# Designed miniproteins, single chains, continued (5): the designs that were tried, part 47

Each design is a single chain, and the fold is of that chain. pLDDT is the mean over its residues in the fold that is shown.

## One batch from the design tools (miniprotein)

Design m17722
Fold by ESMFold2-Fast:
Parts: C-alpha cells; structure tokens; sequence
Structure m17722 (fold): chain A 60 residues (1-60)
C-alpha cells in the first residue's frame, strides 16, 4: 500500500528510527484498525502508528 509506505518513510525521517521499527509500528497500527473493523486511511493510520512507535521507544 502506498499509504503504508509513506507513513513508514515519514516515521523514519521524523523520528530518526530504523525502517524495521517504523514498519513494525505501521503493522501494529494496521492490525489494530483491522481488528476493530476501522478503515485504513491516513487520518487514522498516521497518528496510531506514531502512538505505537512512541510507546515502543519509551519502553526501551
């Protein structure tokens, strides 16, 4: 998905994290949205992926 790739690239650029970590955050966000039958759109995916990434960074 072009949306998923753009969010991954944005997280890598903005937070200076590895691509692997950004991809993990985006995968977790997508899984969350799918589990709750919510649409996977930019408005939901971006803030949710950022939240998962920030939680992961604070836990390390």
Amino acid sequence: SELRERVVEELVERFGVSRELAEEAVRDAVAFLEAFNMPIDERRLRPLAETFLEVELRSR
Scores: mean pLDDT 84

Design m17723
Fold by ESMFold2-Fast:
Structure m17723 (fold): chain A 71 residues (1-71)
Amino acid sequence: QAEQQRLRVEALLDYAQQLIDDVKAGKGTDKDLQRAIEIAEEAAREAKEMGDEESVERAERLIREAKELLE
């Protein structure tokens, strides 16, 4: 149960990272960065409820990176 939820959170974070990487490579848009933030915020909420501090930290890093790219 908790193991499957952790894998789901990691998959969401991997997807958010991919969206950010695509924008950095010139293949994405500001809309993709906004979506990455939304996905990472959802992953952070789930990880926090599970007590998964490592995934919360990863999500916060991705949110910060995407917001920096939007500036």
Scores: mean pLDDT 84

Design m17724
Fold by ESMFold2-Fast:
Structure m17724 (fold): chain A 94 residues (1-94)
Amino acid sequence: AEELIKEAKELIKKAREALAAGRPAEAIELLEKALEKLREAMKVATEEQIPELLKLAEELLELAREVLNAASKEEVFKAIALILRAIGLIIELE
């Protein structure tokens, strides 16, 4: 889980940078990859790692919501799907 968590953190960081640079499509792709890494990490995580996974899932949800402010018509659908998937992961981690 540690390596998957590390990869998810880097992807979330890159997504934040892409969004700040006005590239919401790139941010969505990076957040989708981060969510996949967090889901894989959840399957193999220890109890001690769950709080960090929850925090990262919450950060991902926050960024996905911010993407809606910059999203085109096509990107809005992807951003909404990402928000729903992130909420699902948070519920599963609680």
Scores: mean pLDDT 83

Design m17725
Fold by ESMFold2-Fast:
Structure m17725 (fold): chain A 60 residues (1-60)
Amino acid sequence: GELEKLIEQISKDTGIPIEVLKDILEKMLKLSKEEQEKVIDELVKLGASRKLVLEVLKML
């Protein structure tokens, strides 16, 4: 689906395996908004598009 395509794109952009990204996303759902923002910043630092990460979180 669309969510899977966005996760695949983030995987390609960051070099993080899809399974690891899924684990990160599950962990993020248990975090505060401020802690989620910190994880988003780390993903962006690794090469992720902030816009794509936010779209994935919006779909969860």
Scores: mean pLDDT 83

Design m17726
Fold by ESMFold2-Fast:
Structure m17726 (fold): chain A 70 residues (1-70)
Amino acid sequence: EEIEKRLEELAEKYGVPLDVVRNLYLSYKELFGLSDEEALEFTEHALEVAKKTRPGALDGSRAIAAALAA
């Protein structure tokens, strides 16, 4: 699948497990009703932010998603 290939590329680029990237993508898609492309863009942006903040690589993006869902 085109989406699966893009998720693999993000996992490789940011050095995170594919399952982590996939779960982040699905969270954005489900929480915000985003299109596949929009969810990919949000996922990449979240991974870039996590890369710059070493503790808890995905904590920031998940905290933001949880806060917006509340």
Scores: mean pLDDT 70

Design m17727
Fold by ESMFold2-Fast:
Structure m17727 (fold): chain A 77 residues (1-77)
Amino acid sequence: GEALSRALEGDRSAIPGLVELLETSPDPRLRELAAIALASFGPAAREVALAALEKALTDPDPAVREAARHALRVLES
């Protein structure tokens, strides 16, 4: 998706789109990639992504839950 493409280039304008993918995508692989990409922005994503990442800790897919836990550690450091 467009948000993932922009995130790979380090574009912070991707952050809201990554949050939307994490919250709404039916594809667990896209939710996992969104969480990983949010982690790559570090503390800069915290204010926008925190609530979505906390919700992703209860995601039905274990890879999404692991990615969310990692992202939260990075965002809070």
Scores: mean pLDDT 80

Design m17728
Fold by ESMFold2-Fast:
Structure m17728 (fold): chain A 67 residues (1-67)
Amino acid sequence: MDREIGRELARALTEAIRRGLMTREEAIRMVDFGASVGNSRDFLEGALEAAKELGDEELAEYVEERL
């Protein structure tokens, strides 16, 4: 469950950044908040998968450093 939540949040954040609706710093804070709720490892693994799939290398690096 938490892994799926991480994937969906990372997808939503990556799209919001691409569309100029959210800054990178705001997206990072949302990832940190998501990781603080429930199983942080599973959440971060899901977020990493989605970031890599979408080519958001900066988000992928941020998440990978926290695994």
Scores: mean pLDDT 80

Design m17729
Fold by ESMFold2-Fast:
Structure m17729 (fold): chain A 62 residues (1-62)
Amino acid sequence: MKEEFDREVERGVLIIAAAVELVTAKRQGNEEGVKFAEQALDYANEGDLEKAREYIEKAREI
């Protein structure tokens, strides 16, 4: 119950974070960053929060 609620909140936060990285990468013309941010959004929507975090970090590094 509590763990499920916390996971849904985290998923929402990661979706927002990935969307911010996607917009940032598109504005900068960073093709690799766009791909990582798109993958992060896909993972967050699938509920794979661990991979979502990894790809958000990769998008930020590029």
Scores: mean pLDDT 80

Design m17730
Fold by ESMFold2-Fast:
Formats: structure tokens, sequence, C-alpha cells
Structure m17730 (fold): chain A 55 residues (1-55)
């Protein structure tokens, strides 16, 4: 579906943003993640999973 395709594109962009933050302090990464979730609440689960994978 178009919604599923858009979701995949957003997840890929989000992954790239989080990868660009590699090596930043956890508080900074969390702040950016929270901003993404506030903008795209439907991505909360994916964002939390990606953060957990980086620990």
Amino acid sequence: SEEEKRRRELVERMRAILDALAGKEPATVRQVADDIIDSFPELREEVERLLAERE
C-alpha cells in the first residue's frame, strides 16, 4: 500500500539520521529520537527498537 511504502521510506530516513548521530552522547540521541517520534508518532516502535539495538 502507499501508506506502507511511505512508512518504509520514513524508517530508512530515520535510520540514516540515527546513524549520523553514532558516537554522540545518549541524551543527545534520545532528544533527536523524541523529536522524530513527536513528528511521526506511528514510528515510535521502530525508533525505540533502533535505540535499543545501539546500546
Scores: mean pLDDT 74

Design m17731
Fold by ESMFold2-Fast:
Structure m17731 (fold): chain A 78 residues (1-78)
Amino acid sequence: SDEEIFEKTVKEIQELLSELKKAVEAKDYEKAIEILKKIIELGEEALKELKDEEYKEKLEQLIEDAKKAIEELKKLKE
């Protein structure tokens, strides 16, 4: 079901967000960007399987937020 696909994807993203927090706390911005790219990939893969427009919109927003976070982290590189 779309709910199961969405919930599984959100759980995997939450695990990556925990790793992202550790990378940011360590000021490892290259690793943080790599983790954000993995989040984008998971979201894009789930979007191919989802049929419900509301779940799609939520994942599309998350992907856009992750892309913006990558650009902000790139600005923090010396």
Scores: mean pLDDT 85

Design m17732
Fold by ESMFold2-Fast:
Structure m17732 (fold): chain A 56 residues (1-56)
Amino acid sequence: TVSKAMEQARKVAEEALAAGASPEEALARGLEVARPHLTDSQLAFLGRELREALAA
């Protein structure tokens, strides 16, 4: 589902950041895992949410 794809993307991004990836790399990895499951608008929304979360 869309919700599961977004949750998985967030988890992937957080794990990448914890492993030493840059915020930009973590964001890219999270979005890549969600890409086949989300529309362009949903990906844009997720990208904004992940940027906010990774910057905090």
Scores: mean pLDDT 79

Design m17733
Fold by ESMFold2-Fast:
Structure m17733 (fold): chain A 47 residues (1-47)
Amino acid sequence: TKDIIDKMKKEIDENLKKAEESTDLDERYKYYVRYLTTLDDGRRKVG
């Protein structure tokens, strides 16, 4: 699962970066949901 974890970390980092760079609440919400979805998807692929 190291490969999956590594890719997941990259996606999480990218989404967090976009959320942090965005000051608009709507954009932050969108990126935050994406981050959570990526996290959940990673778990589903592993289990």
Scores: mean pLDDT 72

Design m17734
Fold by ESMFold2-Fast:
Structure m17734 (fold): chain A 61 residues (1-61)
Amino acid sequence: MSKEELEREINEALADMVLALARVEMKHKGVSPEQAAEWAKEILEKAGYPELGERVREELS
C-alpha cells in the first residue's frame, strides 16, 4: 500500500467518524445542522484536513 493510499483511507475514515459524531449531536443534544456542520469543519480544519472539513460541512447542510 502506498503512502497516498493509506492517507486516503485515513481521510475517509476520519470524515465518516466526524460526520457520525455531528449527527449524534444533532439527534441527542438538539444541535442545529448549521452548528453541527460548522463544528465538523472546524475540527477537521484544525486537524490539518481543510478540504475534508468543507466536504463534511456540505454533507451536513
Scores: mean pLDDT 78

Design m17735
Fold by ESMFold2-Fast:
Structure m17735 (fold): chain A 77 residues (1-77)
Amino acid sequence: EKEEKVKRLMEEIKAATDELVAAAQSGDTAGMKAAYDRLLKAFRELEKVASPEEVKKARDLIDQGLAAATQAYAAAG
């Protein structure tokens, strides 16, 4: 149960990060906000059930996604 939940939450974080980058590439600020809110929600749930190692991996993924989104948004706008 916990392992499956962690797997699902990691997938949600990845998907939300991809959505954030895509929205940033198109200059869609509403889409960026929605994706970021989804990302934060998934990360909070992950923190409740994941190991410290899994949480660190998720943070790294989020940091990479935020950097990519920032670059994409700067290029788009």
Scores: mean pLDDT 82

Design m17736
Fold by ESMFold2-Fast:
Structure m17736 (fold): chain A 58 residues (1-58)
Amino acid sequence: SSEELLKEIEELWKKYKEGEISAEEAIKQLREMKERNPENSGVQAATERAIKEIEELK
């Protein structure tokens, strides 16, 4: 399950980089994944890193 969640985070990043979704939409979905998985340290770290990178690029 953690592997599938990390893959979903990577697909959201890819969609954002390809211009398929806005920064706001990508961040919203990443925050929702973070909130749904509070005890999964891998998901917490991956979502935080992705959100930070998107905020820096927008």
Scores: mean pLDDT 82

Design m17738
Fold by ESMFold2-Fast:
Structure m17738 (fold): chain A 65 residues (1-65)
Amino acid sequence: SLVSKEAAFNILLVAAEIEGAEILKEEDKHLVVGYPSSNEVARELLEAAKELGEEVGWELEVVEL
């Protein structure tokens, strides 16, 4: 395919970071990512990334800042 699920997961994480999300912790394919509570776009991108991440062996915990 043109884009793999792993590539899509990474694209969503980068998009969320551009929107103001930040990686708070990374360990053993577990990411804790915070987003500004005022930024619903960052939250939606992280929720989509969470679903894709689970399919490619990553656990994404989304935290409101």
Scores: mean pLDDT 84

Design m17739
Fold by ESMFold2-Fast:
Parts: sequence; structure tokens; C-alpha cells
Structure m17739 (fold): chain A 100 residues (1-100)
Amino acid sequence: DPRRARIEAESAAAAPVAPLLQALAEKYRNSRLSPEEGRILAEAIEAAENGDVEAAERALERALELGRDLALYTALLIHLFSNDPAVRALAEARLAELLA
């Protein structure tokens, strides 16, 4: 899966982030995702790459409904795959809220 290989590469580049986020990235890299979890992560990455703030926020909301760990990982992926300052700021704010 090309998208999974990219997540692995981007997660490795984010090595300086909190140990919790790194462990979470490794968990999701090595775990078999449910179809719903896989869709949420795919939508989050696409929204981040396209600079779509509203789509990124919807993906985060859906991830949080499934659990805090998935929401944290979703926010991390949005941060890693976004070049848009507004999308990055959204991801950083959600990471801060979920880690509090």
C-alpha cells in the first residue's frame, strides 16, 4: 500500500514528537485497520494534502467518535501531510486538546 509506506516515512520524519505520538503511529502502522478507521485516515490525509480545512475537521470528528487514540493519530497525519498553515494549526490545536 503506497499510502501506508508514506505514513511510515512521514512518521519516521516526526521522530522528535512526543513518545506517545510515535508509539501511536507504530501501533497503527502495524495493526490491521477496520474499514471505517482506514476510510477516516485516508480522508484525513487527502484533506491535509489538498488544504481542505473543513474535510480535515470532519475526519478528526469522526476519528474522535471511534476513540481518542485514533483522533490523536488522525491529527498527527493531518499535521505531517499538510503544507497549509490553517490545516496545520487545526491539527496542532486538536493534538494539544487531546493530550491535555
Scores: mean pLDDT 74

Design m17740
Fold by ESMFold2-Fast:
Structure m17740 (fold): chain A 60 residues (1-60)
Amino acid sequence: SEEIDKQIQILEEDLEKEIKRIEEEIKKNSENPKLVEELRKKRKRSEEAVQKAIDQIRKS
């Protein structure tokens, strides 16, 4: 269980760092609405992928 908890924590920390980078890129490109929307979609996909991975780990 400790190994599982550590694996989940790493996934959550990595996701948080990725989200922060995407948010910074959105701010940098605020004048480009098409790019901003693609970056928002990328953020949502990353969040959903990590949540699914965590759910699978918890079921093991």
Scores: mean pLDDT 86

Design m17741
Fold by ESMFold2-Fast:
Structure m17741 (fold): chain A 86 residues (1-86)
Amino acid sequence: MEELRREAEELREKARELRREAILYDAEAGLYRMGLSVLKLGGDGSEEELKELEEKAEEYERKAEELRRKAEEAERRARELEEEAE
């Protein structure tokens, strides 16, 4: 049952990579949210600019959420394989 353990290890590594990528997307979304806040406070942003920053923040937030879901799925599958290997 060495094959199941190897597959589980690969899935856990993939999950770690996906979680790291999700952190980077969350950081980018945070930068867009900060930019949106600065423009709102200064009153310098057009409605179009504010909408575009909000849409970009939401897009990156969605990408981070998708990556977290994929990581959780990989972790769940790894757990199933580890249980099967026992």
Scores: mean pLDDT 83

Design m17742
Fold by ESMFold2-Fast:
Structure m17742 (fold): chain A 60 residues (1-60)
Amino acid sequence: EREQALAGAEASLEDAIKAAQKGDKRTANIYLISAALHYVAAGEPEKAREAIEKGTKAIE
C-alpha cells in the first residue's frame, strides 16, 4: 500500500513535468497536487513539501 502510494507520487510528478514542458500549466499543477497527496499518503510529508516546492519552480 505505501509502496503503491510512492509509485503513484512518482508517476504523477513525471506527468506534471511532461505537461509543464508542453506549456500546459493547469495540467502540470493538477499532477503536482496529485503527487504531493500520494507522498502524504505514503507517510512522506517532507517529500510532499519538496515536490511542491521544486514542481512550482519547474512550471514557472
Scores: mean pLDDT 76

Design m17743
Fold by ESMFold2-Fast:
Structure m17743 (fold): chain A 95 residues (1-95)
Amino acid sequence: MKEKQELANKAVGHVIRGIGAELDGNLEEAGRSYAEAGLYFAKSGDVELAIKYFTKAAELFAKVDPEKAKLLQQARDALENGDVETAIKLAEEAI
């Protein structure tokens, strides 16, 4: 679907922002950007990429915001269990 392609393109944009923020040492912005990337990959049906970026976001947030890290870990677990709706809700709470 065209909508899924647009969501995947938005996800890639957030990955690029996350890399930039990480290089600048801005862990909170990097975590947020990777979480948004994971969210858009989840919405586009790219479950493996969503899990990857929720994991990376959780690792970064663990250093600056443990509560957001926990939400992203739960979002990853929901995706691994096939519960995309719960994963999206949890990721939105972390952003």
Scores: mean pLDDT 87

Design m17744
Fold by ESMFold2-Fast:
Structure m17744 (fold): chain A 68 residues (1-68)
Amino acid sequence: SMLYEEAMKLIEEAREAAAKGDVETALKKLSEASKLAQELEKQGDIESAKEIFKEVDEVLAEVLRVAR
């Protein structure tokens, strides 16, 4: 799915932003990925949406630790 690929790319960009200390950009990218996951879920692609939400939660936890 193109939506899945785009969401995973956004999650990778969020990790890169977090590594640079850019918490605002990281959170924005995670928000965008979550919106794509919601669209996939609405279209019945529950497994792809679930995987995106899992990755978003993991990166969000990392961002919150680093933000101090």
Scores: mean pLDDT 85

Design m17745
Fold by ESMFold2-Fast:
Structure m17745 (fold): chain A 65 residues (1-65)
Amino acid sequence: MPIDEGEVWRSLGLMAEAIGDWETAAKAYEEAVKAGDKSALPALAKAYEKLGKKELAEKYRKLAE
């Protein structure tokens, strides 16, 4: 089965969110975006918003659309 590198990173981000580790979630989602998974952009923006990094959250929210 084809394994998508971006999907793997996004899955790691979701697991980090589940345990409240927003820093690790943001890093994992950023790697997912770098690997071509643009569907991780809204999740990345949310993670930065949860971290209080509103400028980064706005940047990635804008990139999502």
Scores: mean pLDDT 79

Design m17746
Fold by ESMFold2-Fast:
Structure m17746 (fold): chain A 77 residues (1-77)
Amino acid sequence: ALAEGNKALEEGDYETAIAHYEAAIAADPNNVDAWDNLGVAYLKLGDNEKAAEYYRKAAAVAEGPRARGYAESAARA
């Protein structure tokens, strides 16, 4: 799940990372880290539109100071 996704992301296997993060979100839709890391994985693949979309979802779940950072990342991605 999340840990396996993080490992795949570190190894540069972004497609495997996405699959694990999607599984983590299916298990817990309130998992901010899984939404955030989906954004990171898509950004690494060059899919800035999907990265922005997932960062917005992470912001919606997290709220507070992290939400501002995600909004800025989405705008720049």
Scores: mean pLDDT 73

Design m17747
Fold by ESMFold2-Fast:
Structure m17747 (fold): chain A 60 residues (1-60)
Amino acid sequence: EKKKLLEELKEIMLEIGELRGEGGLELAEATTEEMSTFSIEGLKNGLEWAKKALEEVKEE
């Protein structure tokens, strides 16, 4: 389960990076890797945050 959450989070962060360009992609990678140390609850919160960030980027 934790790996699935990390994979979803990484995919969303990578998509944000793709939309923003290289800088966003690198930041997304670093953020996702750091969050890999979090608990399942922490990852769920991170995933929710990432979804909101993706929505904001798409509206830009």
Scores: mean pLDDT 70

Design m17748
Fold by ESMFold2-Fast:
Structure m17748 (fold): chain A 60 residues (1-60)
Amino acid sequence: MVKEVSRIVGLILRAIGLELDGDYEGAIEDLEEALRLAEKMGDSELAEKIRKRIEEIKEK
């Protein structure tokens, strides 16, 4: 459980860096992996937040 949370946080932080660099495709890829891990953990609230963030980036 703790291992998956640490990986999700790392993916989200890397995605933020990629967004700042203008790499929206890379940011979406990292967030989609974070979403997969959140869903595997059964954390529906975290999964919903990640899904919403992906949607926001796709609108740019």
Scores: mean pLDDT 80

Design m17749
Fold by ESMFold2-Fast:
Structure m17749 (fold): chain A 74 residues (1-74)
Amino acid sequence: IDDFKKQLDELVKNAKNMSEEELKKKLSEILTKQGVPQQARDSLLREFVDAHRNKDEQRLQDIRDAAVWLIERL
């Protein structure tokens, strides 16, 4: 079961109601649990935080899709 996809979808959906710190923590936990390498985690976290600061919902979805693509190929 792709529980990480559901977690990422919920994170993107609720991002507007979350603090930057909470968002970063939850995304980091998901990526770490799925075995994403530190360099890729740092990149995804940076882009996701920037998208959240800019209220760019489309960019948040794009980063979610990139994270899913990466995890499925680990």
Scores: mean pLDDT 82

Design m17750
Fold by ESMFold2-Fast:
Formats: structure tokens, sequence, C-alpha cells
Structure m17750 (fold): chain A 65 residues (1-65)
């Protein structure tokens, strides 16, 4: 269903960001970027609640990193 597609899209985004970090671009692909990517994917699918939660995590990670 739509929930499965949203979760798969978010997971694919996290995997892509994780692979980018592993490819030696860790400073650009920190935790804030990974959470931001997930938030954007959920926002594109219209899942405002999850998008907000991941956006908040991205901000928190950025402030600590």
Amino acid sequence: GPEELKEEAARAGREAADKAAAAGNQESMDQATLYGAAASLYALEGDEKRAREYKEKAIEAGNKG
C-alpha cells in the first residue's frame, strides 16, 4: 500500500546517503543530511507527521555535529 511505498522511498534515500558517506564524503553526508533526506522523501509522499519528525532530528543532529 501507500505506506509501504513511503517507507521504501525513505529507506532507499537513507541507503543512498549511507553509501555516499561510505564513498568518502562523510563531512557532506553527516547524520543531519541523512535525516534531512528522509524528511524530504516523506514530505514528497505527503506524510507530514513523519517529515516533521525527521526534520527535527536533522536539526538536532546538525546542532550537535
Scores: mean pLDDT 64

Design m17751
Fold by ESMFold2-Fast:
Structure m17751 (fold): chain A 62 residues (1-62)
Amino acid sequence: MSDAERLAQLTLEGYRAIEKGDKEKAKETIKRLRELVERTTDPEVRAIGAAQIEELEKQLKE
């Protein structure tokens, strides 16, 4: 699986967890997204991943 494919999968998992009210799953998915963003060599994955983390954290605070 490429970093871009993993980013898409983790982003979808994060939003699904928020929709279901599963805060623990959402937090774990955000943690995995941060890990991907930190380790990726793809600047687009870093930029998009960082934006998705911010949006997921914002929705989780609501």
Scores: mean pLDDT 83

Design m17752
Fold by ESMFold2-Fast:
Structure m17752 (fold): chain A 57 residues (1-57)
Amino acid sequence: MEEALAKAREAATLEFANGADSVTVTFEYEGKLYTVTFRRAPGTTEAVLESLEERPA
């Protein structure tokens, strides 16, 4: 889980560098679908976890 979440956070950080302020990433882990929303920290490109939703795949 932590590795998948870290990869999602890295993707969000790249989108923030491209001008996004909020990024939603969906990924599958162990037969479940996770939707993670990151917000850009003000004045930076750092990803801050806003929400994490778990759904059946």
Scores: mean pLDDT 76

Design m17753
Fold by ESMFold2-Fast:
Structure m17753 (fold): chain A 58 residues (1-58)
Amino acid sequence: MAEELLAEGEAALAAGDYETAARHASAAVDLDPRSRRALELETRATLEIMRQEIDRRL
């Protein structure tokens, strides 16, 4: 279950769909809070969202 969310989240991240990546990462962390992979995905998706937010304000 968590591995499916991780795979879909990573695919979304690669496609530039950071909101979907963040949702899948958050769900994966909820299912397995010890998963380093889920935490790394959540962190990366969040950083990309913040980066886009800064770019949109310019």
Scores: mean pLDDT 78

Design m17754
Fold by ESMFold2-Fast:
Structure m17754 (fold): chain A 63 residues (1-63)
Amino acid sequence: SAALEALTERLVRELGLSREDAERVARGLASGDDRPGVELYLRGVVTAEQMNRAAALARELGL
C-alpha cells in the first residue's frame, strides 16, 4: 500500500534503517506485530525512542 511504502521510506530516512529492516518493521507495525522492532532493539540497531517514533509514524499514516 502507499501508506506502507511511505512508512518504509520514513524509517530509512529518519531512523537510518536499512531498507530490509525498515520493510520488516513497517509490515509488522501495519499488522500489529511488534516483534521485528523488538528484535532490532535487542540487537542494538535502534533505541526505544526510535521505536516509539516508528510507532508514531505508523499511526500518522493510519496503520
Scores: mean pLDDT 85

Design m17755
Fold by ESMFold2-Fast:
Structure m17755 (fold): chain A 66 residues (1-66)
Amino acid sequence: SAEIEALIAKFPADVQPAVRAIVENSKNAEEFERGITRLVVEGRLDAVPAELLGELARAFERELAK
């Protein structure tokens, strides 16, 4: 999805591959949330605005509906 890739491009370069892997490997919202929560707990998303995480979550849910 062009929308998801545009959102991932706004993340710190170091974490972009991990976020992309979560998007590609998650089959549902629960798996996506689990992956993102792991990155949060590891401190890898400390510099990421909560609004950007919310936008990515909504874009991922829209992609699942297609």
Scores: mean pLDDT 85

Design m17756
Fold by ESMFold2-Fast:
Structure m17756 (fold): chain A 60 residues (1-60)
Amino acid sequence: MKRPLYRALRDYEATSPGELSIKKGDILEVLDEVDDKYVFAQNLNTGEIGLVPKEYLEEI
């Protein structure tokens, strides 16, 4: 896929409906940038999709 790939810098537990839980080292595909704080992404390790804070991700 030609979408940006990101790596999780730390664990994040979903705290609201529609958020994505991630584990440090997970690879994510960003599907959309929702705002300055959140992206809508797919966790490629789990197949789950949702919102995750951009500050928890590093572009690879």
Scores: mean pLDDT 80

Design m17757
Fold by ESMFold2-Fast:
Structure m17757 (fold): chain A 99 residues (1-99)
Amino acid sequence: TLFALLGLLFGLLGALLGLAGLGLAGGVAAALGGGAAATGARLGGDPALVALGGLAAAAGGLVGAEAAADGAGAAAGAGGAIAGIGAAAEGALAGGLKG
C-alpha cells in the first residue's frame, strides 16, 4: 500500500544517512513513480496511468542503481528500484482486476 511505500522510503532514507546517500535521488524517484501507480489503481485509476507509472518507476530505479554503482549507495538504488517495481506491480494487478 502507499503508506507502506512511504515507510520503506523513510527507512531507506534513514539507512542512507549513514552512507552519505549517493543514488538516493534515483531510488526516491523510482519509489514515487511506483507509489503513484499504486495510488492511481487503488482510486480506480486509468490502466494507462498505471502502466506509465510502472514504466517510469522501473526506469527511475534502473537510473538510480546505475548512479549508485558510480559512487556510494548501491543499496539505495536497489532499494528504490525494488520499492518502485513492487508498487507498480501492485498497481498493475489492481488495474487489471478493475479492467
Scores: mean pLDDT 55

Design m17758
Fold by ESMFold2-Fast:
Structure m17758 (fold): chain A 78 residues (1-78)
Amino acid sequence: MRLEAGQRALKLGEKAYKAGDYEKAIESYELAARIGPDGVSAQAYRNLGKIYEEQGDLEKAAEYYALAEELEARAAAE
């Protein structure tokens, strides 16, 4: 199911991030955002924002945080 697949992609992204593999973390979070429901996609975008913030790309981080907030609001309404 989409929820399970999205949650699995999030977990893979978190594991890669903890290992310092930012490329794999970004790929996994982008997959989670693409295939998961709004709640999972919001969490994936928050994690992408954090990675870009840590890399000094504050503009891209802000864009991902804004996307996460919009999706969290939509998920809460459903």
Scores: mean pLDDT 82

Design m17759
Fold by ESMFold2-Fast:
Structure m17759 (fold): chain A 77 residues (1-77)
Amino acid sequence: SEGLELALEAVRAALKGRFEEARKLAEKAKELGDEEAAELALKAIEAVKAGDIAKAIAYELRLFGDIIDEELEKKKK
């Protein structure tokens, strides 16, 4: 979950044009073992750089959904 939260913050940093901070956050998510979340964040960073803001927002929503799913699973157990 910490890696998912860092990946979401990476996308938000990229949307603000803070690409170095975004890269650092995505790298941290990968170091925590959340490689899929980190990959989504890196794809969002590339989408922002390409000017595809809608695609970047789609990755942000995907990561947010992953966080919600994790919290729901935690309550079910």
Scores: mean pLDDT 81

Design m17760
Fold by ESMFold2-Fast:
Structure m17760 (fold): chain A 79 residues (1-79)
Amino acid sequence: MKEEIEKLLEKAGELISQAEAETDPVRRQQLLNEAMELIDKAEKLLDEADLPPEVRQKYANRIVALRLRVIGVELDFEL
């Protein structure tokens, strides 16, 4: 569980970084959509996981940070 959450968050971060560097708006949105799916899966696994509160908070903070990065990329290209 913990290892699976970690891998999902790492992959989501990679996809967001690719989206930040992507010049094609269609490809950028595809990368962001893929990242969001992985973040949502990680959040569901975190909710199901029997983890110490400190570890849970660490992953929750990473999920929030990744979601804010997705919003930031989308806002840069909304207008």
Scores: mean pLDDT 82

